# Ledger of designs, part 97: designed miniproteins, single chains, continued (4)

Each design is a single chain, and the fold is of that chain. pLDDT is the mean over its residues in the fold that is shown.

## One batch from the design tools (miniprotein)

Design m15575
Fold by ESMFold2-Fast:
Structure m15575 (fold): chain A 63 residues (1-63)
Amino acid sequence: MSREERLKLLKEQKRELEEEIERLRRELEEAKAAGLDTSELERKIAVLETALGIVEAAISFEE
């Protein structure tokens, strides 16, 4: 696999993770406004933010 191909895949993964995090953040704000337990949503967001950080580090390494 070429460096260009790896970067393309990593940037695609970054975009997908950013979209999912944005979706969950919207759900979190709705849950907070409704006075619901947000623990599961906060945990899911934290896991995805960690994954995003790993992908961003991988992009920086390939650049």
Scores: mean pLDDT 84

Design m15576
Fold by ESMFold2-Fast:
Structure m15576 (fold): chain A 59 residues (1-59)
Amino acid sequence: AQSTSSLVNQATAAYLNKQYATAISLANQALALNPNNATAQAILKSAYLALNLIPPNLS
């Protein structure tokens, strides 16, 4: 099983490689395990903005 930290690290790597769709998928998987993970929320919002999409309203 993957941990939230593993998924967040993979999402971060995808984001840095400009693979925004992959970063969104991995960040969503991390948030499914821990919806309060601030790093996963930040990656998701940033990846949406990089694709010129409306980011989700996360708190």
Scores: mean pLDDT 80

Design m15577
Fold by ESMFold2-Fast:
Structure m15577 (fold): chain A 68 residues (1-68)
Amino acid sequence: MVPSEEVLENVIAMDIRVLTEELKRGLVSKEEARERAEKALERWRQEYGVPEEKIEEYRKRLEEAIEK
């Protein structure tokens, strides 16, 4: 099923929240978090047909969250 843009926004927000909590707790490294983010972005692009512009936007949001 192709998620709506609204659903994708909720998914990215959840992924950011989960990654920041895991980083705070030392459960994942920043490098591991970046790998997970990249895999998620690739999956959304291939399986859900998310346009390139949205992939770039989500990538920036994930990277900023990981750097904090």
Scores: mean pLDDT 75

Design m15578
Fold by ESMFold2-Fast:
Structure m15578 (fold): chain A 81 residues (1-81)
Amino acid sequence: MEAEIEREIIESLGRMGAAITRLAGPKSAPGLKELAEKYKEKGLTETAKLFEEAARAAEEGDIERAAKYAGEGMRKLAEAD
C-alpha cells in the first residue's frame, strides 16, 4: 500500500525522461525510435507508441511534445515493471 510513493517514483522517472529529451532536442529522435522498436518487440505496445510519438515530435522539432511523450513512455515502462 505504497501507492503514493510508487506514484511519486513513476512521476520522477517521467520527469527525468522529459528532461533528457529536452536537453538532447531533435538529436533525441534516433534514440527514441530505437526505444520504440525495442519495446514493440517485447510486446509493450502502449510504451512503444509513446516513444514512437516522441521520436516523431523530435523529428518535427516539437521538443515540448517530444518531452511530453518521452515522459509518458517512461511512466508506462515503470508501471509495466
Scores: mean pLDDT 80

Design m15579
Fold by ESMFold2-Fast:
Structure m15579 (fold): chain A 117 residues (1-117)
Amino acid sequence: SEYIKTLQDLALALEKDDKEKAKEAFEKLEPMLQGSESFKKYFKLGIRDFLFSNYEEAIEDFTTAIELNEGTKEELALAYYLRGLAYEKLNQLEEAKKDYEEALKLYPDFVLAKEKL
């Protein structure tokens, strides 16, 4: 899936703090996050807030997306992973670890989440 690949490219760029690659991945991803699903709305808002270094707002948006529970297992795994990265930026390492563990439960082949544990 081009969508899941682009989400993973975004996640890697954000983990590496590569702002240029993260913005490029988000621009490619933004048309794929259009639709009537509330999950995609809050997932997109969380990514935008992360890109602007609004980590507390990113956590709130990803939390809303996750709680809606409308996403695929891969989308939910990526939402947990990105919320974990936002927790790391705020030095909330225990919360970050729990999110990486949840991401790996939902998507066992998620290499980026495995590398965090």
Scores: mean pLDDT 88

Design m15580
Fold by ESMFold2-Fast:
Structure m15580 (fold): chain A 68 residues (1-68)
Amino acid sequence: AAALDAIVAAVRTLAASEQGPEKGDEMAEKVRANAEAGDFDGVRKTAAEYLGESTGNLVAKLAREAAA
């Protein structure tokens, strides 16, 4: 829904700014797929690998809240 879409869009933008649009799309798709599967540890790990652990933890928390 709208909250998850906003999180995915933010991750795509940040990842794309650092490694280009293809990598941004790849990372955003992984975050969305993990969140839709209920794998919030996967969301955290994916975001943390690219944006750092604090941001990864925040993204995972927001995705979990969006899924509720």
Scores: mean pLDDT 78

Design m15581
Fold by ESMFold2-Fast:
Structure m15581 (fold): chain A 73 residues (1-73)
Amino acid sequence: SDAEARELIERGEEAFRAGDLDTALELYREAVRLAQTPEVRARALYGLAMVHRGQGDLATADALFAEADAARA
């Protein structure tokens, strides 16, 4: 559900700020799976993109940012 996805996004944001990229990755991936609206899916995809960018995977990050933008259109 979107409510569950939003909670996972919030927890993912906390993990990302703490530098726990592995935990943030898992939480954002689960949020994408549970997201039911374009807005929530886009937010989760932005989180995933930021984690991949933090890990140095710039190509994957760019693709995920593009997917997030498309999800809101």
Scores: mean pLDDT 87

Design m15582
Fold by ESMFold2-Fast:
Structure m15582 (fold): chain A 79 residues (1-79)
Amino acid sequence: MEEKLKEAELTRDIELFEKLVKEHPDNAEAYLLLGLVYLRQGQDEKALEYFRKALEIDPSNEIAKALLKVLDPDLEIPE
């Protein structure tokens, strides 16, 4: 799973979305995108944290709910 180009692209995406979060801390989509990038890196724990943050901002975000359920099937999320 060592792909130098893939890691560089994911790192740049993280930096971009971290900047978006700092400039727009109420943007649930930016947190969701950060979580997806970490998930693609295999950083499930960080992805979980960011998906949870997205839900804190937008509790109606069904994508974040689905991803949280996949990463932690014991997590109680209303369906």
Scores: mean pLDDT 71

Design m15583
Fold by ESMFold2-Fast:
Structure m15583 (fold): chain A 84 residues (1-84)
Amino acid sequence: NPMEILKELLLRRARGYERLGYTRIAEALRRLAENLTAEEAVAVAKAMLDEKYPNAELEIQLLIGLLEQQGLDTSELRKLLEEL
């Protein structure tokens, strides 16, 4: 199931961010994995920017690609990227 694969991938990424000390990004990714909505995806991007993650723009672009593969709305994420 592609959706279950996406959720597992998001959870693995959350564990990676947590190990690096990016607790807010990790928590936002876990929320997105639990509830795959545009709102939770935007929360992940905002957490990356708030914690000043060095590659936030690239990671947000990768997140957009993953979500679009599952037919999820990325309009607000794309708008946020255009403001960077």
Scores: mean pLDDT 87

Design m15584
Fold by ESMFold2-Fast:
Structure m15584 (fold): chain A 96 residues (1-96)
Amino acid sequence: HMTELWAETLVALAHMQLALLKIMKERGKLTAEDVERFADIVDELLREAEKLGASPQTLEELRRIAREVYEIGLEVAKQEGNEDLQKRFEERLKEL
């Protein structure tokens, strides 16, 4: 029950990160480096959920959120011409 509550909190935090990322993108204030920071946060939330033994459904939801963050990061990195960051996001997507 406490593990379930914590897992729900991690999912809520991940949704919040994705929502903030989308708002920043809409406002034209999102850099590729900013997306890398959001990706690092979501990666940490996923690792914590795995460590807690979260349900397959919870892990799938976190991986879905991570994928959306990585896809936005890849798009922004391509728009900025940051080839090294493009490769990093492509690798993150493959490892997901």
Scores: mean pLDDT 85

Design m15585
Fold by ESMFold2-Fast:
Structure m15585 (fold): chain A 55 residues (1-55)
Amino acid sequence: MELNLRLVGAAARGDVEKMKELIKQGANPEEAIELARKTLPPELADRVIERIKSL
């Protein structure tokens, strides 16, 4: 299962506890940020990126 994609999904939902769990499991925040930039609409990408950076 793609951990970086799951991290993007958790951030989109605002699920901070799940974001922390996924990072602990080996999700890469920098790769998740790049994935969000490539796959999400700009407004949602900005929110996801801010949430990941604020951890």
Scores: mean pLDDT 82

Design m15586
Fold by ESMFold2-Fast:
Structure m15586 (fold): chain A 91 residues (1-91)
Amino acid sequence: SAEEEALKREIQLLSDQIVTLSRLKSAIMHGDRARAEAEIERLEELGADPKTLERLREALGSDKEEALAIIDEEITEQMKRLQALLDKLKG
């Protein structure tokens, strides 16, 4: 049960990161810089990789397309991790 509880916590964190990345993508696509910065802060609170956050912050001020590419890559990787954890939880 302790192992199952740990898996469920990790699944929840990854799910929250994916939702936050999707909101960040929406904010960038609509040119809402204040919202984009708020979503990046939430990703940091959720334990997102510091190197990825640094790249996102640099791209956000200079290259919108680069920022969107980084987000799409991260969503893809987080979705793969989430699926692997769900498979472990199911047996």
Scores: mean pLDDT 85

Design m15587
Fold by ESMFold2-Fast:
Formats: C-alpha cells, sequence, structure tokens
Structure m15587 (fold): chain A 99 residues (1-99)
C-alpha cells in the first residue's frame, strides 16, 4: 500500500538521521553529510506519497530541520547541527506514528 511505502521511507529517513547524528558526534562530517543526503531523499519520497495533511506537515518540518542541519555542518557549527538532527528525528518519528 501507499501507507506502507510512506512508512518504509520514514523508517529509512530516521535510520539515516540517527547515523548522521552518530557521525557528527564521531567528527566524521563527510559521513554525516552522506547520511543527511540519504535522509533528505527518504523524506522527500515520503512527502510525495503522503496524502494525510498532518503527516505531510510533520515531514515538511523534518525536511526544514535537515536543511538547517546541513547548513550548520557546512558552517562548522556542529552543536547546532546536532540540535536540528535531533528535532528532525523527533518529527520523522511523529510522522511515522501517524501513518
Amino acid sequence: SVEEEVRRHLEGAIASLEKALEAVKNKDYRKAAIYLTAASLHLQVALDLATDPEVRELIEKALKHVKEAGQALDNGDYETAIKHLEEAIKLAREALEKV
């Protein structure tokens, strides 16, 4: 079902965001950027498939935090990147619960 595909992509996004967070904490910023890109792709596919407005809003908010985490990484602001990654994980999990 479409709902199963949305769920699968949200699970993929969460896994990638958790790996990005771990990479930042380990100072592997290149690996963090790769996982952040993977998370963005999963969230974008989930958003394209999702029809529930509440699920869509949570995914859009998660994507905004992913973008802000990427900008923080590019600026060497790793503490800000961690905060945005944690918020993106929280929002993606909330979206998954509502699917």
Scores: mean pLDDT 93

Design m15588
Fold by ESMFold2-Fast:
Structure m15588 (fold): chain A 83 residues (1-83)
Amino acid sequence: AIDYYKKKIEENPNDARAYLNLASVLLVEGKVDEAIEALRKAQEVAKKMGNEDLQKATEEAIRALEEKGDVVEALRILATYQG
């Protein structure tokens, strides 16, 4: 799954949803720091593309992880924006 989303990002660097999907897989695998990095990249891409909903979702997910350590809440937020 990780390799699949990395390939999608290489093919379309503006695919913020690919970064969200990557972050979700990383969270399920317990790789919280890598997931936060993926979410920050998703936030940068969402901002560049003018996608305010994804910007807000990534910000809320990052806060859940960094301020509360709440992986379940982060996954719930991200599930709203996954295909």
Scores: mean pLDDT 79

Design m15589
Fold by ESMFold2-Fast:
Structure m15589 (fold): chain A 71 residues (1-71)
Amino acid sequence: MSEKERLRLEAEIYLALGRMAKTVGDLETAARMLKEAYEKAKEAGDEALVEEVIRELEEIGKTELAAELRA
């Protein structure tokens, strides 16, 4: 597994954890997991995954954070 493949896999895991936390209403855990997913996806250079994570942050009401990450 390459470094980029490892980072992408980690981003996908954190995204899944964030989605699960969102589903049960734990928005603090969801935000933390999604921030980790964002950092890993960005390091991996996976723009589609970065955008997916930002959309999830917007859905949980972290719109200011999502706007900052887009800038």
Scores: mean pLDDT 83

Design m15590
Fold by ESMFold2-Fast:
Structure m15590 (fold): chain A 58 residues (1-58)
Amino acid sequence: SEERRAAALALSPEVQAVAREIADKLNEIGDKIDEALKEAKKTGKPFREALREILGKG
């Protein structure tokens, strides 16, 4: 239930901070995955190759 989730987050402020940091990092990775999928489709390159290239660019 939503009540339980709100209570758990309020009980542990540290959990909120860690969850936000993880979410930010996951969003960054997600953007790179999306770009790699678009690159693979455009160039006919295997997805793994496109992903490695994009991750390697920083």
Scores: mean pLDDT 74

Design m15591
Fold by ESMFold2-Fast:
Structure m15591 (fold): chain A 81 residues (1-81)
Amino acid sequence: MTLAELAELYARARRSDSLTPEEREAIAEIEARGEAYAEEVVREMARRGDPYGQAVVLGKEHAETDPEGAREKLAELAASV
């Protein structure tokens, strides 16, 4: 699967009450490739406009350098949901 396909399937899996075979295979592939690849999938989700992906990326990128800016962006994202 491509990074974009894995990001879409993982986002769908997170919103579903039950996993399809495709979603289970996507999760297994992400786990098999390791934590660094899981981070790339989440970044791809953020690039595609997924709110969860965006929140995770904001937290990681701004947590130490700009904690107030990160907090403001997360509050804005939360208010839009």
Scores: mean pLDDT 71

Design m15592
Fold by ESMFold2-Fast:
Structure m15592 (fold): chain A 60 residues (1-60)
Amino acid sequence: YEEVLLKSQAILDAKKEVGISDEALKSAAEAFGLSPETVRKIVEESKSAEELAEKILEAQ
């Protein structure tokens, strides 16, 4: 959980600064064992790192 939470925070921080590239989404999807499309949807729907981490764990 803590590892997923830290990665989720990094993704949200990147989104706030410059947006999330397709390359970054693919990397995150590979790390989480999910599809890039699923990760993109979760990132767009999540308002916090905790919510994003919970949705990723539910999708696994």
Scores: mean pLDDT 73

Design m15593
Fold by ESMFold2-Fast:
Order: sequence, then C-alpha cells, then structure tokens
Structure m15593 (fold): chain A 85 residues (1-85)
Amino acid sequence: SEEELEEKLEEGRRYLEEGRYDEAFRAYMEALKIALESGDEELKERVAEELKRAYLELKETDPEVAAQIAAYLRSYYPEFAKSLK
C-alpha cells in the first residue's frame, strides 16, 4: 500500500540519520518492492530517487551499502540505474 511505502521511506531516512546503513537499505528495498508491485510509475520513480540520494550520501561513508543500493536498482529498475555515476 501507499501508506506502507511511506512508512518504509520514513524508516529508511531515520536509519540513515542514525548511521544504521544496512537497516536503511533494507527499508528502501521494501519501499521499491511495494512501488514495483503497485504498477505506479510515479511511485517507482520517487522511491528510486530516494535510493539514489542514499547511494550518493553513502558512496564515501559506507561503499559496501552504497554498492548494494546500486546493485538493487540495476536489478529492479535498470533504466533508472543508468543515472548512477
């Protein structure tokens, strides 16, 4: 549901703020899964942008989690993943 998706995005942001990067990634993965299952391209793009922001923030701080985010986007939203540098 959209409510569940918003909850997962809020969890992801909070975990990032707390430095709990593995938990943040897991929350963002669940959000993208919900968006993909919804068939809503706008929700899918919005969640992918959140994952991209997390990727950019973590690229220097936690490269392992950043790589996991990038791999997940390449697997489930390959067109969007081309925007990752």
Scores: mean pLDDT 85

Design m15594
Fold by ESMFold2-Fast:
Parts: structure tokens; sequence; C-alpha cells
Structure m15594 (fold): chain A 66 residues (1-66)
């Protein structure tokens, strides 16, 4: 994954996390999405962890879209 892809996915995860808190009232899902977004932001600064953070974050984003 590229830095740009990780940043884009991180902001998508933050948005879905806010929706989980506000619309779905799902604190556990919201917390997981915010943690995944934070990990992708950290991965954007550290190439060694970028791919793993992106892959894990994208799986959670797809789960949250259901």
Amino acid sequence: ATRAQALEAAFEAYGLGLEAYSKKEDKELGDRLYEAADRMLEGARNPATLQQAYDEGKRLIEEAKK
C-alpha cells in the first residue's frame, strides 16, 4: 500500500467510526474503527508497518459497510 492509500483509508475509517457511534450506537465497532485509523496514520510514517495496518484497516472498513 502507498502512504496516500493509507491516509485515504484512515479518514474513511474515522468517518465510519463516527457513524458507528452516532447512527448505529455501536461503541465497540466505533472504537475498533478509530484504532484502525490511528494505526494506518502511524503506518503512513513507518513503511515497515504500513502494509499490515492498511490490510487490517481495509478488512474492518468492509466489515463496517455491512
Scores: mean pLDDT 81

Design m15595
Fold by ESMFold2-Fast:
Structure m15595 (fold): chain A 66 residues (1-66)
Amino acid sequence: SEAEKYYELGLQYFEQGDLEKAAEYFEKALELDPNYAEAWENLGRVYEALGKLEEAKKYFEKAKEL
C-alpha cells in the first residue's frame, strides 16, 4: 500500500539520521492508515531521538492501543 511505502521511506531517513524527514514520512503513512501501529511506534522513536520524551511516550501509547 502507499502507507507502507511512506513507512519504508520514514525508516530509511531515520537510519540516515534525517529525523525531520523520518517524522514527515511516518506522519504521511499515518494519514493514510491511522491504525498502522509500527508507524506510531517509529514516530515515537524519532521524537525520543529528538529529546521530546513526552511526545514520544504519547506515540508509543498510541501504538500499544492498536
Scores: mean pLDDT 88

Design m15596
Fold by ESMFold2-Fast:
Structure m15596 (fold): chain A 60 residues (1-60)
Amino acid sequence: MPSEEEIRFEREVTLGMARIASLYLSEEELRRLAERYVEEFRKLDPEVAEELEEELREIL
């Protein structure tokens, strides 16, 4: 299983990608992308997934 540090690193990468995507994608596409990534993180660590969901709401 990935380490807590690996999960947090993937979260940071996901947030960076979401910021870039927000410049090019529609609100509906961004929402679907965010939902997909939150669900993937929830399988690994539900606390990190909740943090990611809140931060993605601020970006979108």
Scores: mean pLDDT 76

Design m15597
Fold by ESMFold2-Fast:
Structure m15597 (fold): chain A 97 residues (1-97)
Amino acid sequence: AIEKAIEAARLALEAAALAEKSGNLEAQLLAGVAALAAGVAILLGKKGDGLGAARNALRAAELALEAGKIAGNEEAIELAEEARELAREALEEAEKE
């Protein structure tokens, strides 16, 4: 769970970085918020908080996906979608329901 959440957060960071290169202010702002959420996910994961890491990784992926769509960057969209899938799996593993 924690390893998947950290991996998802790293992919979301990469997607956000690509979206930020668009020059579109809305995409840049969303990418900035996505990067912050991804950083929080990695920090919580390193502290052993799998649920907190997964929740923040999912938020980062969703924000990075929106940023990528506004930026019109296909690589950013693909990375953010992969991050979202991994974050969902990490969340399901952390939430045993």
Scores: mean pLDDT 85

Design m15598
Fold by ESMFold2-Fast:
Parts: C-alpha cells; sequence; structure tokens
Structure m15598 (fold): chain A 73 residues (1-73)
C-alpha cells in the first residue's frame, strides 16, 4: 500500500542523507517499489536506485523525494 511505500521511502532518504550503507538504501527503495501501486512513483524509485548504484547521491535523493511527493498526494 502507499503507507508502506511512503515509510520505506522516508527511511531510504534519511539513511542516504546520513551517509548510510548504499546496499541498505537500495534494499529500502526496492521495498518501496514493491509496495507502490503508482507507475510514476515506481519510475522515480527505479531512477533513484540507478543513481545510488552510480554514486550520484544528490540525484538519488531528488528522485526519492519526487516519488515520496507523488505517493503523499
Amino acid sequence: SNKEAIEYLKEAIKLLKEGGPKERVISLASRALAYSPNPEAQEYIKKAIEAVKAGDLEKAIEYLEKALKILEE
């Protein structure tokens, strides 16, 4: 559901901003993706995961925050 997806996204964003392990950020974002029924939010989460893998942390945060905004609407 959106509630579970939102919770996982908030945790992923917080961990990423705190410089936590990238593998855990990817895990949390992947869980958010699994719980999100919204296709636009899913695309932003996928882009965020790719940005984390590429080491583009600023872009990853931007994409996760965009997904969060869509789901909180």
Scores: mean pLDDT 87

Design m15599
Fold by ESMFold2-Fast:
Structure m15599 (fold): chain A 70 residues (1-70)
Amino acid sequence: GEEEEKLKKEILKLIGEILRIIGDIIELERELEKTTDPEKKEKLEKELKELEKKLEELKKKLDELEEKLG
């Protein structure tokens, strides 16, 4: 009942966060393609790597919550 509703709300919140990070990754990848400055490339690559790691962590958490939902 109510516990399932709360779990569904948490899942939707995580999906929203995942979608935002995917959007940020796409934007950074596009900036990387356009960037010719080596220092800016290094900065963007580091930011991209951090976002990819965060995305992986959120996807893992989503999988755990979906498992609990059945």
Scores: mean pLDDT 85

Design m15601
Fold by ESMFold2-Fast:
Structure m15601 (fold): chain A 85 residues (1-85)
Amino acid sequence: MFSPEVAAESAAALLAGVPAWVAELRAAAADPTIDPVKHAALLAAARIVRSALRTLAASPALTPEQRAALEAAAARLDAAIAEAE
């Protein structure tokens, strides 16, 4: 397991990136001209980020508040991915 310090830093970095991921997925969902390869790559990358958020949310090294924030971010990203699919 990563140290609590490393887990917290990783969580903060992933959380900071979520609004940008959501915005890009929403833009892709609204863009009828998006390249299918670019679209597939964006969805694949977003799913990796979602999995990382959920993995950290399960970590006992994080506070309950940090875990709740990661779960909320993962749920928000799940919704954006579903709209872009």
Scores: mean pLDDT 81

Design m15602
Fold by ESMFold2-Fast:
Structure m15602 (fold): chain A 57 residues (1-57)
Amino acid sequence: SAAAEAEKERKERVKKNIEKAAKEFGIPKSDVDKALELVEQGKYEEAEKVVVRGILS
């Protein structure tokens, strides 16, 4: 369905953004893995918080 395709595209976009941030800021792999798991669960806000904490740690 169009909704399922939109959700898939959103997840791919967010995952790419997380991977890019990880490379730029040297985020620990454990934080990156946790953020990617949250994205797969549709928990985008929690994933963003994990990435930000990884940068600030």
Scores: mean pLDDT 81

Design m15603
Fold by ESMFold2-Fast:
Structure m15603 (fold): chain A 68 residues (1-68)
Amino acid sequence: RTPTPEELELAQRAVDLYNRAIAEGNEEGLAHASRAFDALVDYWQGKLPREEALRLAREHLEAAERAI
């Protein structure tokens, strides 16, 4: 199972938002960025269908961006 460019882009966004949330002390942003990344990891580990994982990742990335 090799991550697609789309999956890698979402993962990079999650990492970037996670690092920003840590730097700013933003607990809500940190929680959402972490959940976005976890959804992708769960998909890569076979725990979630791709469509569900991408939906969850996008929803949590949007929430993190709103919080930060």
Scores: mean pLDDT 84

Design m15604
Fold by ESMFold2-Fast:
Formats: sequence, C-alpha cells, structure tokens
Structure m15604 (fold): chain A 103 residues (1-103)
Amino acid sequence: NSEEEREKLIKDLLKVIDEIEELTREYLEKGQGIELVRRIGEALAQVVLVIDRKPSISVLKQLLKLAKQLKEALKNKDWEAAEKVIDQIDDLIRSVVPLPEPK
C-alpha cells in the first residue's frame, strides 16, 4: 500500500522534474530567465537528493505539488510565481535534509 503510493509519487515527481528541465533548457537557449533557471536547477538537484533519502509520503506529496506549481508558473512565464515556488521548495527541503550551511 504505502510502497505503491511512494513509487507512484516518485515516478510522477521525476516526470515533472524532467518537464521542468526541458522548459528551463528552452529558456536558456533563448537567453530568458538565466538567473531564475540557475536557481531552479539547484532546487531540482536538492529534490533528487531528498528522494534518495527516502522521505515520508507527506513530503513526496508536497514536493510533487510544488513541482507542478513551478512547471505551471514557468509555462505561463510568471517569474514572480516561479520564484515564490522555489522559495517554498527550499523551505521544505531544509525541513527534511540538514544543509551544511546554516541559515
């Protein structure tokens, strides 16, 4: 039950991450949102690290929700919304994985 749910959430999350990476690659090639794209790449790398550490189903659900919101903001070129979602991803990751640099 919970393992099947975890596998599905991880699969869905990785798919959304791939879709975000394709969007950011397109934006980099066009010279759009370069600073934001760098932040997105860093946030996605941290999400993959969190997945490797076997987070709770609740954390996976929140990451998937935020990843979908980020993808939607990028599709709409809503850079303000994208920045807000990245901040929310950073906050969630900080609650799950201790970062080497304290805030």
Scores: mean pLDDT 80

Design m15605
Fold by ESMFold2-Fast:
Structure m15605 (fold): chain A 66 residues (1-66)
Amino acid sequence: MSGAEIAARAGAAELKRKYGLSDEQAEALAAALSTVPRPTRESVAAIGLELGVLSEEQAQALLAGE
């Protein structure tokens, strides 16, 4: 696996833990993020919303949260 894919899976796993995503939702998010060389908080929120993996409320929390 590429470094980007590993980082994307780690990020998706963290969001799965924090927001209670399913394994399928986390995998879909990881796959989408692996196509982005340097995912920002904004790009993660946008992709999560587009895939239906994150709600608008969860995306806003991600953008505002640390």
Scores: mean pLDDT 75

Design m15606
Fold by ESMFold2-Fast:
Structure m15606 (fold): chain A 89 residues (1-89)
Amino acid sequence: VEKIKEEIKKLIEEIIRLGKELLKHAKDEEKIEELEKKFEEIEKRIEELLEELKKLLPEDEKTIKELELEVEIAVGLYLIAVGVAKLAR
């Protein structure tokens, strides 16, 4: 359980890092495609981990919702970075 939570938090940090890298490489189309593919992989992994966590802790709605909110914030920040990078083209 704790190991799953830690993995989710690590993946959230990785999404934030990808957003920063995307802004740094805003003019590099090949690098942007690479980063977007990695983002898709991370998002899918987070969804898998959240479903596993729901199976293991069906009564711990608060913890799951807090993690889901952290994921949504990180994804939102990444999507803002994508928008900014596209405007820089």
Scores: mean pLDDT 80

Design m15607
Fold by ESMFold2-Fast:
Structure m15607 (fold): chain A 57 residues (1-57)
Amino acid sequence: SLEELAEELYEFAKKNIPHDLSDEELRELSRKVAEFILTYNLPKELTKSLLELALSK
């Protein structure tokens, strides 16, 4: 589900990806990335890579 994927991405980013976003901004970004993945039926293997790209400088 969207909620489960968004939470999974948020927790992953919080632990593994350095960023300057607030907790609220990170949750919102994680939700948007989850919506993008589900809308376009992207493979689950790409989820972490897409999140890392979104958070890259």
Scores: mean pLDDT 77

Design m15608
Fold by ESMFold2-Fast:
Structure m15608 (fold): chain A 76 residues (1-76)
Amino acid sequence: MKTLVVVAASESVRDEALRKGIETAVKEGDYIAAVKVLVGATPEEARQEGERLAELMKDIKDLKLVLIEVKAPTEA
């Protein structure tokens, strides 16, 4: 199974989001198809981008789409 991971993240946690996306891709499938981090995106925007990428990759029948949100701490 090939894994497509789309991560919605704040700019301040971009590197953490990329790390979590790669870790999730390795855990969820046999191969990484793609990992995309969307900085400043909402979970809904990440879902829309994930669906768009999955449609572009529609010939990959064993493709798994995984959506992740990484939020910056809200505590000052």
Scores: mean pLDDT 77

Design m15609
Fold by ESMFold2-Fast:
Structure m15609 (fold): chain A 61 residues (1-61)
Amino acid sequence: MSVSELIKKAEEALKQGDRKKAVELLEEAIRKVRDFAEAQGVLEAAEEEIEELEERKKKVE
């Protein structure tokens, strides 16, 4: 599942009132972005996307 797909599913979970599921999906998206960036050696380039996902998660918590 792609990062964009995980974000979309998190938004759908929020619409259904399932904040716990939305947080779990956002955490999975953050992990995938970080893991891919580390594997490619471009972690710095991914920091902004990771920060945006963490801020989104913070608003849901």
Scores: mean pLDDT 77

Design m15610
Fold by ESMFold2-Fast:
Structure m15610 (fold): chain A 74 residues (1-74)
Amino acid sequence: SLEEALAEADRMFENAKIAVEALKGLDLSGRDVARLIGLGMSGTPEQVEAEAEKADGPLAEAYRRMAEKLRQRS
């Protein structure tokens, strides 16, 4: 229903805020920022953690922080 779709959108917006918080203080490219926000909106903590394993440096740190915060917000 529309109500269910809006509830899911609200969850995605909350996840996007977590992604933005994880990005603050890190020197990341615009491409990496966009990818992290997109994954934060629709991804699971497990998917975000898997991306951290494939990344290096500040990007890996950003993914790891986002996965941790997503688990805490459950």
Scores: mean pLDDT 74

